# Designed miniproteins, single chains, continued (5): the designs that were tried, part 79

Each design is a single chain, and the fold is of that chain. pLDDT is the mean over its residues in the fold that is shown.

## One batch from the design tools (miniprotein)

Design m18909
Fold by ESMFold2-Fast:
Structure m18909 (fold): chain A 62 residues (1-62)
Amino acid sequence: GDAKIAVAKEDYKGTTKDELDLKKGEKVLVGPKLANGKVKAISLETGDIGLVDPSVLEVVEE
């Protein structure tokens, strides 16, 4: 599908206002990869939306 569920492999703190803060084990809904190499993600715990480095995410499709 256009979006996948992923889990944060480690704690991630955004460096800009557009980036999402994540805790290790947090589940996110991952959107499309952007031109800058980041992915748009939605935290399934908080509902916050932001950009995340895809290297800190492990996709888990059910």
Scores: mean pLDDT 77

Design m18910
Fold by ESMFold2-Fast:
Structure m18910 (fold): chain A 56 residues (1-56)
Amino acid sequence: MSELEVLEKLIDSMLKSGLSKEDIIAELERILEVEKYLNNEEGVKLLEKKIKEIKE
């Protein structure tokens, strides 16, 4: 699997895990900062989209 596919599966697993909305958002925001630091544009876009969907 590509690194992006692993990230997508991780996000999906977290969303299906029954973790609180707040805990999921906090973890996704932490991963987003790492992806921004690494200049992983595709990962950043995916995480921003998922965080927005959860917050709305």
Scores: mean pLDDT 79

Design m18911
Fold by ESMFold2-Fast:
Structure m18911 (fold): chain A 88 residues (1-88)
Amino acid sequence: MKEEAEKRVEELKKRLAELRQEAATITDPSARAQAEELLRKADEEIARTQKLIEENAPELQIEAYVNGAEILIERAQRLIDAAKAAEA
């Protein structure tokens, strides 16, 4: 429902901010650039999702964009985790 989508968007925004801070600590410039690119794409999908919620778009459409943003956040997290593991 709309309230659940709004909550998911806020959780994604918090994760995005956290992951941006983590990405900035990556010492490998290539891995850092890749993580920052994924996070930039996630930010764009979050913004689109928020606009759809504001416009009362169909729930199925909102869900598709939220899922897309979640996938990008998960990909960024995995890349950041792999980069940090390589430094250990």
Scores: mean pLDDT 84

Design m18913
Fold by ESMFold2-Fast:
Structure m18913 (fold): chain A 100 residues (1-100)
Amino acid sequence: SSLLEALRKSREKLIEELRKHLSEEAVREIERILEEVLKAIEEALPKLSPMEQTIVMLRFTALITEILVLIRRKAPEEEIIRKLREEAEKLKELIDELLA
């Protein structure tokens, strides 16, 4: 899926930026959370309509953008991880609702 490839590329760019600013432990935790979200998206994507796929892509892009903004503003690692967990959970909940 070209959509899944775009999401994976966005994740990789985020991880590269994280490595410049955060500890290795924080980067590993963020990688784990993002991998869980991407797996949920990958499994759901073939079951979703084109419009629902677009909604999921927009929400994932918004999540990546929010984290990049926090990094640029030099937010504490704990705040970045907390925000990512909150947004990742909301995205997983959205996917579950779309699949219901």
Scores: mean pLDDT 86

Design m18914
Fold by ESMFold2-Fast:
Structure m18914 (fold): chain A 69 residues (1-69)
Amino acid sequence: MEELLEEIKRNSLEAIDLLLAETTDEEVKERLEELRERLREAKTLEEAIEVDAEVALVQMELAIDRLAA
């Protein structure tokens, strides 16, 4: 379980870092930084999965905004 937790945290952190590199929106950057902090503090698989789901939601929101622009 610890191995899977660390894998999820690593993958989610990589996704957050990529999103931070691509966005110029300060509100989105703040939200991503908060998710990164929550991921760092996650001690259970459930907590890590919840953060991963929110990261995926941010990715979708940014994709929709890009298409709408």
Scores: mean pLDDT 79

Design m18915
Fold by ESMFold2-Fast:
Structure m18915 (fold): chain A 65 residues (1-65)
Amino acid sequence: AEELRKKALEALDNGDFEKAVQLAHELMKLGDYEGVAEIARAANEKDQFEAARALAPGARKYLES
């Protein structure tokens, strides 16, 4: 799970937000909503708002727990 978080963050750093979203969906399947929230926050900080929006439901689920 943590390795997927790292790869998703690296994808955002490289401007490959499509890959970052794919990796975040894998984290959702594993139930790692904390990781999804981390990636969504990183995307928002980089002004990658489309990626942040795609990840918002998973990030919100982390806040519910």
Scores: mean pLDDT 73

Design m18916
Fold by ESMFold2-Fast:
Structure m18916 (fold): chain A 59 residues (1-59)
Amino acid sequence: MSAEELAQERARTLVDRHGVPEAEAQALRDRALEIAKTDPEAAKALLERETRALVEAAL
């Protein structure tokens, strides 16, 4: 899965499954997509870290 595909999937899951506000999920997606242009692995690492933090904050 590409970093771009992962960013789209994680943003959708955050909104649909975890009740994260769409604006926060979209902001994470946009940050990951920008990083993925130069460093896809850093973008994936950002997605894993920030997705966990947003899910924990939504609880």
Scores: mean pLDDT 80

Design m18917
Fold by ESMFold2-Fast:
Structure m18917 (fold): chain A 73 residues (1-73)
Amino acid sequence: AVTEANRLFLEGMEAFAAGDYETAARLFEEAVRLAPDHPFAPDALAGLAKAYEALGRHEEAARWRARAEELLA
């Protein structure tokens, strides 16, 4: 589970850097689903929010950003 979540998180970051926001969102969401308590979960949630914002889906972006902030508080 941890290894799979780490791989998905890294692939999500690569997709985001390449401008493939749909793929980045899918990968970050799957990483958080597999390991919600993982140390990278706040970063994955923040990345997911940024990906949705880049896609123009501002309402979904706001929801994921709020979840990232809750985990960091």
Scores: mean pLDDT 79

Design m18918
Fold by ESMFold2-Fast:
Structure m18918 (fold): chain A 60 residues (1-60)
Amino acid sequence: SERRAAQLLTAAGIAIAAGDDELAVELLLEAYRAGAPREELLRLASRLSEEARAELEAAL
């Protein structure tokens, strides 16, 4: 669902801004499963810690 993907991407951005990389990875993986565009996922992933980004990229 495009609406669900958009909501999850918004929530992931908020989690990143709060410094909650663990929650951000979970939300980005849920967004991916909901059909979020790869480019949007990678854009947000660039703001994660190196470890959290590697975890996300391994699951994409």
Scores: mean pLDDT 85

Design m18919
Fold by ESMFold2-Fast:
Order: sequence, then C-alpha cells, then structure tokens
Structure m18919 (fold): chain A 72 residues (1-72)
Amino acid sequence: GVEASLEALEAHREEIEAALARLVEAGEISPEEAEALLRGLEEAIRAHAFLAPEEARAVLARLAAEVAAARA
C-alpha cells in the first residue's frame, strides 16, 4: 500500500543521505548542495504523504537526476 511506498522511499533516503555525507567529506559536493538535496527529498515525502508506487518511483528518479546534476 501507500505505507510500503513511503517505507521504500525512506530506505532510499537513508542510502542517499549516507552517499551525500561521503561526497561532502570527500569534497566532491558542497555541504550546501547536500543539504538542498536532502531538503528536497524530505519536502517531496512530506508533500506526497499518499504516494502510489508509481509516484514514489517518479520522486526517486527525479532525486537521482538532481544528485547526478549536482555532481556535473
């Protein structure tokens, strides 16, 4: 159900958060960029409390694209 989709999103949030922390420690992205990406993820989860699995996938794809863009 919706809760399962949110749980999947939260699991990916933990992975993204850990990856962003490592990139900041390595100096590959700025702390401000990492904070903006995490804030965007948290806002997306909050705004879409009732996510269908398709919507959850779309949010994750968008966030992955934003992480890739921040590294470019």
Scores: mean pLDDT 63

Design m18920
Fold by ESMFold2-Fast:
Structure m18920 (fold): chain A 98 residues (1-98)
Amino acid sequence: MMEEIFREAEPTILLAMARWLLKKGKYEEAIEFAEKATKSEDLRYRAEAYILRGKAYEKLGKLEEARKAYEEALRLAEEAGDEELAEEARKNLERIEA
C-alpha cells in the first residue's frame, strides 16, 4: 500500500516479465511473475495474468491447471468488459480442449 519504502513492481512490468520468461522457456518463473500480477486491483491486468499463467501451465503439460487459469481469465475479462482479453481466454480454452 501507500507509504511503503519498497514496493512490488507495477502490474505492467510483472506481465512484461512473465511474457519474456514464457518466450525464453522459463515457465515456472513466468508463473511466479504472473501470480504476482493477479494481486492487481485492475481486473484487466488480473485477467491478463491468468492468461499468462494458463499459457505457462500448458507448456508444462499441466492442462487442468491451464484450463482453470483460462476460465478465471475469461470471468475477469468479461467482468472488466474487455472483449479482446475475453476472446483470447476463449480461444485458449478451445485450443486446450482440442
Scores: mean pLDDT 82

Design m18921
Fold by ESMFold2-Fast:
Structure m18921 (fold): chain A 100 residues (1-100)
Amino acid sequence: DKVEEAYSKLSEAGQYFLLGRHYYAEGKYEEALEYLEKALSLEEEPSPAMLYELGQVYRALGKLEKALAYYEKALALTPPSEELLRQAIEAQIAEIRAQM
């Protein structure tokens, strides 16, 4: 039952994440934000990928400061051992800062 409960929560979070990505692709950024926040609320700790998607939605809304904050939070949660992922997030931060 504990395994089924954890799986169910993970599946629900995954479904909301996919819905958020779908609405983002359709240009429905407010709905994308709602579903990504729902997915985030089901996780004990937010994943770098989830924070990255929130950053993408805020960037699409023209809220570059909020997008930057989410990318910086994603970077803070990325382990030092994942150097390539860390560098990729840093590149996104640099690109946004260059546009501000």
Scores: mean pLDDT 79

Design m18922
Fold by ESMFold2-Fast:
Structure m18922 (fold): chain A 91 residues (1-91)
Amino acid sequence: MEEIRRAAEEQVERLLRLADAVEDVSPELAAALREAAEALRRAAEDYVETGEVSPELAEEARRAAERAKAAVDALTEEQKARLRAALAEIA
């Protein structure tokens, strides 16, 4: 239980750091990543409290992931190049 909570908290932190790094490149992608982080946090809290993730929270996490993918797909080639550069600085 605690291991799952810690892993989820670490992943949320990574998503938020990524969102901050890409905000100047794509505010839409940054917003989508923050939504994905929030959905993951709620799903993890639900799992810690109940031992399972509700279908509603699982669907919300799926929609957040699809929104992030759509934001990436909408980037221009110049924005994609800047995104790759920003990611290289974080790694």
Scores: mean pLDDT 77

Design m18923
Fold by ESMFold2-Fast:
Structure m18923 (fold): chain A 69 residues (1-69)
Amino acid sequence: MKIDPDEVALALGVMLIALAKRSGVEDETTLRIAERIARELSPEQVEELLKYAEDAGLTGIAEAIRRAA
């Protein structure tokens, strides 16, 4: 099975947003992980992940994604 790194990164990003929304936590470690994930994504995937973060009200994670793009 060929695992696409972009697909794995997007899945991790979606899970990060889901967990951050559930916990209400946007600490420095979470923001660094979001930036690292965003660097592995295509522009289209960045826009998708950014929309999930904004819809979740996670402004810190959304800004981290924008900085990495």
Scores: mean pLDDT 79

Design m18924
Fold by ESMFold2-Fast:
Structure m18924 (fold): chain A 86 residues (1-86)
Amino acid sequence: SSLEEQLAALEAEIDALIAEIQANLESMSVLEITHRMFRLLALRESYRLLAEKLGISDSPRVKALEARIDATLAAMKERAAQLEAQ
């Protein structure tokens, strides 16, 4: 279905963004972290809405990706705070 195709595309986009963040976080500026954080939050909201429409919000698939998003956001917030304290 079109919703299933959209979900798969969002998962791929989120995975790519998390990988970019993980690879580059230590070298990112506060502005770069803020831009990636905004994008990750926007993608998370789109993902949640599609997961709800598909009736899979409580699935292990969705919970696993949500946990990865939460961990990535936490790491970004910590790094931004460290940079702003300098």
Scores: mean pLDDT 90

Design m18925
Fold by ESMFold2-Fast:
Structure m18925 (fold): chain A 80 residues (1-80)
Amino acid sequence: MIEEIKKILEEIVKLAPPEYQDEIRFLAEQTLKALEEGDKDRAKAYLQQIRAVVDRAGLTPEQREKIDELYEKALKLLDE
């Protein structure tokens, strides 16, 4: 689970505009740290913050769709 979420978060960072990649990477690291500590609620909160950054980043509809699919996969893994 944690390794699968890590790969998903790495893909979201790659798809993000360069100006937002450092912010999303920081939030991704916090998400993984929360999961390692067993705090799924905190991990979900950081995932929501990643989505908020993506929302204000002004992505194209195609880029947004790809990131939304990855985000939904991460959320489903947290609920398993």
Scores: mean pLDDT 82

Design m18926
Fold by ESMFold2-Fast:
Structure m18926 (fold): chain A 119 residues (1-119)
Amino acid sequence: AEALLEEGRRLYARGKAAFHAGDYATAIEHFDEAVRLWEGVDPRAAATALLLRGVAYYFAGDYEKAAEDFERAAALAEAAGDHAAAHQALVALAEIYRAAGDEELAAEALARAAALPGA
């Protein structure tokens, strides 16, 4: 468990470095591995990695994958009690749906965000 948390942190840091360098493909790869390592061990960390993988997919132009990751990040963050991460994921999801012209799904995501504690 501790070794998985440490390796996940290294991958997450490499993913962030790749993202800031504009290498979204490498960022996605590192965040994907971090999510897999953290998913059963640290749901809060996994939700954060999913959120950043979603952002990387968005900048890569894969809006469907970005929406999938934001939905997963929101669900996992909510289950883990990380209302701030859940709120951020739902707002990002709403932005994708609005950009795609899906105002009903955008409104649903924003309503879910507004219903979170501390929103």
Scores: mean pLDDT 87

Design m18927
Fold by ESMFold2-Fast:
Structure m18927 (fold): chain A 59 residues (1-59)
Amino acid sequence: MEATKIFEEGEKLLEEYLANNDFEGLKKDIEENAEKYKKLAEELRKKGEQSPAPPPMPP
């Protein structure tokens, strides 16, 4: 749940930058928080691995 909350905060911030056409602010934020976003992506990737495997392909 913590990762989801961080993701939602990041998405909201991204949308605000895009809505205001503040690409320079967005770029700066991404650069400063690249480590944070990378960590978030890793957590989401790990949680995704908990999903059930797809069914086996028929012969």
Scores: mean pLDDT 65

Design m18928
Fold by ESMFold2-Fast:
Formats: sequence, structure tokens, C-alpha cells
Structure m18928 (fold): chain A 54 residues (1-54)
Amino acid sequence: TAQEYFEKGKEYFERGDYFSAVVYYSKALELEPDNKEVQENLQRAYQLYRKSLE
């Protein structure tokens, strides 16, 4: 479910695995495109992931 993907994303985010967080937040957003909380968490995870590539 979208909720399970969102919870997985948060778990990876809290662990500092921003790439995996992006993957799971993206899966959650595919199931619930209008979920603002998932959108916001995806944006934060993506920003931190990209910062790790600098």
C-alpha cells in the first residue's frame, strides 16, 4: 500500500539512506499522487540525496 511505501521511505530517511527514501516515497506518490506529506518528504529526501553527490 501507499502507507507501507511511505513508512519504508521514512525508515530509510531516518537512517540517512536518502536514495532509498526517494525510491520508496516515489512509489507511495505513484499510488497517491495528491498526498502532500509524501510530496514534501520526497522533495526533502531528493535535496539531501543530491547534496550527497556534490
Scores: mean pLDDT 84

Design m18929
Fold by ESMFold2-Fast:
Structure m18929 (fold): chain A 51 residues (1-51)
Amino acid sequence: MDPSRPFSSWVLDQQILYLHENQGLSQEEIAKMLGVSVSTVTRRLERAKKD
């Protein structure tokens, strides 16, 4: 994983949460829209559920 991306991890987490919780998109659809791996989306969603 390269943490030096232009977007902060917080911004990415918020976009994933918004797309999943408010838009009802699957992990695969979110991954396609944001250009990230499905594993990244799944991990972010799992972290959010614990918080």
Scores: mean pLDDT 72

Design m18930
Fold by ESMFold2-Fast:
Structure m18930 (fold): chain A 98 residues (1-98)
Amino acid sequence: KKELMKKGVENGAEGGMGVMLASSNAIGAEDEKLREKLRELARRINDLTNRAVELNKKGYELSEVDKKEAEELAKKGEELAREARRLAEEARKLYDEY
């Protein structure tokens, strides 16, 4: 990533075109696979985040009725949020590696 940007800067405007051609012709298929992985991760992150929010809301609503059940739902929501953060970190590393 930094190496390609460095070469682009060193070669000026033509360097920018060279990086684009290298990405298009040499990395095109890998870029498509990476893009697909990132899209899948984004979808999973969104799903986990939405489920975590739902469980946390239910836990909050139950906190006045059943403290133990509310605590259990809150912990489960936290676990889902933690997994979503882990997948987000994985997506970030894939993007940085590219």
Scores: mean pLDDT 64

Design m18931
Fold by ESMFold2-Fast:
Structure m18931 (fold): chain A 60 residues (1-60)
Amino acid sequence: SAAALRARAEALLAEAERLLEDPAQRGKWITLAEQAGVLAVLAGDEALLARARELIRRGE
């Protein structure tokens, strides 16, 4: 369901945001943000997609 996809995307983004304090975890938070972005697209949630893209951009 779209609600389940949104919940999963939010959980992945929360985990990625938790890891932002550690530069050694860059690869992991980018991977989590990428996974969340895919789920956000499938759920049709533009706000979650924007959050995922912002986290990926911060890792560049």
Scores: mean pLDDT 84

Design m18932
Fold by ESMFold2-Fast:
Structure m18932 (fold): chain A 66 residues (1-66)
Amino acid sequence: SAEEKEEKLRELKLKLRKELEENGSIETLKKATEKLIAMYRELGDFETAEDIEKVMEEQLAYLKEK
């Protein structure tokens, strides 16, 4: 559902920020997120994969502005 999708994206945002704070590596963050996107694409869930990609782009843009 849309609510479940929003909750998953919010959890992903928190996870991405935590990974950056703990590991200090944008490279590691990208790799982990790309793997997650690939898994959803393999399952045929292209919409969720696209949403995850957008969340990653938002987080990277936020960091780039700092």
Scores: mean pLDDT 71

Design m18933
Fold by ESMFold2-Fast:
Structure m18933 (fold): chain A 60 residues (1-60)
Amino acid sequence: GPRLVRAVAGLPKTSEDELGFRAGDRLLVLEEVDDEYWRVRNLATGEEGLVPKSLLEELP
């Protein structure tokens, strides 16, 4: 199935390419853009954007 991750901390949206999220948000990984940022969809809002992968954990 699709790769699902959880935000371990919140981050406000600071640019048009980024996604704002809260700690505990469920995010669907769409693309591993580079070693620092992944493109995800927030399942609560339906919004898509780049998030730092260091703030994400894989769900079991």
Scores: mean pLDDT 78

Design m18934
Fold by ESMFold2-Fast:
Structure m18934 (fold): chain A 87 residues (1-87)
Amino acid sequence: SAEEYFEKGKELLGKGKYEEAIKEFEKAIELDPKYAEAYFYLGQALMELGKYDEAIEYFKKALELDPDFELAKEGLKRAEALKKEEE
């Protein structure tokens, strides 16, 4: 199920296996395209890989699905700040 892929992604994220975590979150989103939390954690994994532009896009998608998603608002703010520091 989407939830099983999501849980596997979170486990991998906790182990620092960011690219593997991304693949599991992508599978969760394929099964449930409205899974706001899966977009958020995909953004977090991309942040850990320094892929700030991609992380910004996924945090924005999470907020499109759940405008009150406070963690996604903070994630977006952090990703935008870190992207500016790279330039």
Scores: mean pLDDT 88

Design m18935
Fold by ESMFold2-Fast:
Structure m18935 (fold): chain A 59 residues (1-59)
Amino acid sequence: MSLLDIPGIGEKLAEKLKALGVNTVEELKKLGEDFFVRLVAQGIVSSELAEKIYRYVNG
């Protein structure tokens, strides 16, 4: 599954994640909740979108 296959991740967000060293869904899953807290703190995603993506990847 590519990052673009995740609901709520568009091309712009996928490119930002790749710039942060995250290229796959498995890498995103391994980084865990702390990574999503950082994305929200940096204004890259909203808290609601971060929780949605995190639940999708870890469900």
Scores: mean pLDDT 78

Design m18936
Fold by ESMFold2-Fast:
Structure m18936 (fold): chain A 81 residues (1-81)
Amino acid sequence: SMAAIRAELEAIREELRELAREAEARGDTALAAEARTAAEAVDALLAVLDTLSDEQARAALAAARGTLEALRRRLEAALAA
């Protein structure tokens, strides 16, 4: 449902914001900037979500999930180094 997609995008936005704060606290300014940009992109998507078809909304959610997972892996790799 659209409500479920919205809730998951809101959760992804908050996780991206938290990732940005953690990256910044570690001095990884590049990762922090990328995470902030991704959170802004999700925020912009949320603002227009009600204008999208269900298919477009699902595709956008899949892309947002992929971005979050990629940035999380980069933070975890930095933590392991």
Scores: mean pLDDT 89

Design m18937
Fold by ESMFold2-Fast:
Structure m18937 (fold): chain A 70 residues (1-70)
Amino acid sequence: MTLEEQAERYRHVGDLMADTARAAGHPEAAERVRQLGDKAAESVKAGDFEKAQEYLDEMRRVLAEALAAA
């Protein structure tokens, strides 16, 4: 798998999380996870997988908090 393909997967995960947050009525959380997904993808392209994982963990936290705040 290339860095480009891995970056695209992080962006795709961000899009799925954003769609989930938006469907649950949390558009601000959707916007935040999309932005974090883009940052994770950029980190992967730079070869910084540790930073990419930190952004992915933040995305999971944002989504979990949004869904819990109903």
Scores: mean pLDDT 82

Design m18938
Fold by ESMFold2-Fast:
Structure m18938 (fold): chain A 73 residues (1-73)
Amino acid sequence: SEKEEIEKKLEELIEKAKELQKKSENEELKKRLADVIKELKDLLEKEADPSTLKSKLRVAEKVIKMVENELKQ
């Protein structure tokens, strides 16, 4: 189902954010990653509707991409 696909992507982003947090020595980036992890976990626990999950997934993907780009600089 669409919900299951979105939930899987959210779980994958949580794992990616945790890996980036462990690899980063930058306190601000670690904080942003921790905030993303918390928000995505809360969404999964509250069983949000698919449209809300999809919207939040897009925002989280952008944040993770920005952090990855900053870590390369």
Scores: mean pLDDT 79

Design m18939
Fold by ESMFold2-Fast:
Structure m18939 (fold): chain A 83 residues (1-83)
Amino acid sequence: LEEEKKELLEFAERVIERAREARARATRPEVRARLEELIRRLEELKRRIEEAETLEEVRKLGLEVVGLAVELVGLETDEALGL
């Protein structure tokens, strides 16, 4: 459990750092706002992961982190195509 929580927290932190860099590079205010919201949601998930008491809870939270990581890739792709 603790090892799984640690791994997921490290993954979430990497996604947050990537999102922060994407936000700094974003040229459109709407994309920056979406990235800021995504960062906030990831930070909320980090707190929930730290509080998780079962492996099933960690797994469920892990799926939510992956979902936000996919959303981040989508935002980066949209921004790149929009130039």
Scores: mean pLDDT 82

Design m18941
Fold by ESMFold2-Fast:
Structure m18941 (fold): chain A 58 residues (1-58)
Amino acid sequence: SALERAEELLREAERALEEGRGEEASKMQDHAGVYAVLAGDEALLARAQELARRAESL
């Protein structure tokens, strides 16, 4: 459940970034990071960090 929620939030964050909605992407990425920690998935944490850097550049 936590793993699936993290993946869904990351996909939504990526779409928000593509649409230029950096603030929304940052919020979604932050929530995804919390669920990735709960799931214990280091790859998802890495993806969340990558999205955070991309959102910051907007």
Scores: mean pLDDT 77

Design m18942
Fold by ESMFold2-Fast:
Structure m18942 (fold): chain A 80 residues (1-80)
Amino acid sequence: SKVDEIVKKVEELIKKMEGKSEEEREKLKEEATEWLTEEFGIPREVAEAIMDAVLDLAKQGKYDEAIEAARQAMRHWLAR
């Protein structure tokens, strides 16, 4: 499903962000935001809000919660 594809990409993104600087993490976040807007037609402001929430949880070391937040946000968006 599209939800599972997005969750997999978010998991890969979180893994790529380990050990990166704040600037590099912001760049990776921007790339993920663009991917969500271009591939799935999610408005940029919505994609940014989703990524902000996910990455805030990941920054706190709450990786399982970050992945679940992404899954719930995408299910909500795709059910529209």
Scores: mean pLDDT 76

Design m18943
Fold by ESMFold2-Fast:
Structure m18943 (fold): chain A 63 residues (1-63)
Amino acid sequence: EAEEIEKRIKELEEEIERLRKEYEKYWAKADDLKSLTKAIGAELRIIGLEFEIELLREKLEKL
């Protein structure tokens, strides 16, 4: 149902916001390979979640 999809989208948006803060933190401290690896990992995770949100929004529009 639409409400369940909207709730899932909000949860994913909150997760993306958390990951954006993590990305900014590690990217600002990317003087070492570990921090750079963490930043890249966070960015890839954000891309995946943004793609999931897009699919859910498309599904919501069809309801």
Scores: mean pLDDT 80

Design m18944
Fold by ESMFold2-Fast:
Structure m18944 (fold): chain A 87 residues (1-87)
Amino acid sequence: EEEERKREEALKHIAEGDKYLSKAVQYANEGKVEEAKKFAEKAIEHYQRALDLAPEELQPFVQETLDEGKKAAEEYIKFAEEREKAK
């Protein structure tokens, strides 16, 4: 029961993180650095919360998701910054 609840909550946070990361990508493509950073930070916060809530069986998967999300966020922010400087 408790583990099932934590699993559902962790997966919900992963889904929310994915939505915010998608928004970060959109803003990065537009060269909107501040918006890209804000949404990337929200995505990482959700992935981190998912890891904190995940039962032991899911922790390796959620950790991988967090690590990939952090790398993607850094790349999107860098892309947005480079695009902003080009204008």
Scores: mean pLDDT 82

Design m18945
Fold by ESMFold2-Fast:
Structure m18945 (fold): chain A 61 residues (1-61)
Amino acid sequence: SKAEELKREALERGLLSEEEVRAAERAAEGIAKVLGLDEEQKERLAYLLLESEIFVRERAP
């Protein structure tokens, strides 16, 4: 999935820690469960959360 690819890239480039990636994955899983999202929607949410964290890290602080 694109989320899995982004996760690997972020870890390899040192943009996110393993713990930060796991936190984003847990957040996506929890939100998907509450909102009744399907597997595809959950994957898109995980991608969005990871991308947002990478964006914040690259832009500042």
Scores: mean pLDDT 78

Design m18946
Fold by ESMFold2-Fast:
Structure m18946 (fold): chain A 73 residues (1-73)
Amino acid sequence: DKKLAEAKQLIGDAAAYAGAGDIETAIELLKKAAELLKDVNPKAAKLVEEAIKYAEEGDIEKAIELAKKAVKE
């Protein structure tokens, strides 16, 4: 699925930006991934939305881990 592949790429990009200290861009990429996942895997979208909440609370490492797990199943 093209949307799933795009969401996986966005989560990978979010991890790279988070590693560089650009947390704001990482969160925006996770939000875009969640929107793409709503149409193809609503459960994964929900998990990425939960990951975004952890990132907004300052736990970006946990956020990226959860987002990656969401798209692996």
Scores: mean pLDDT 84

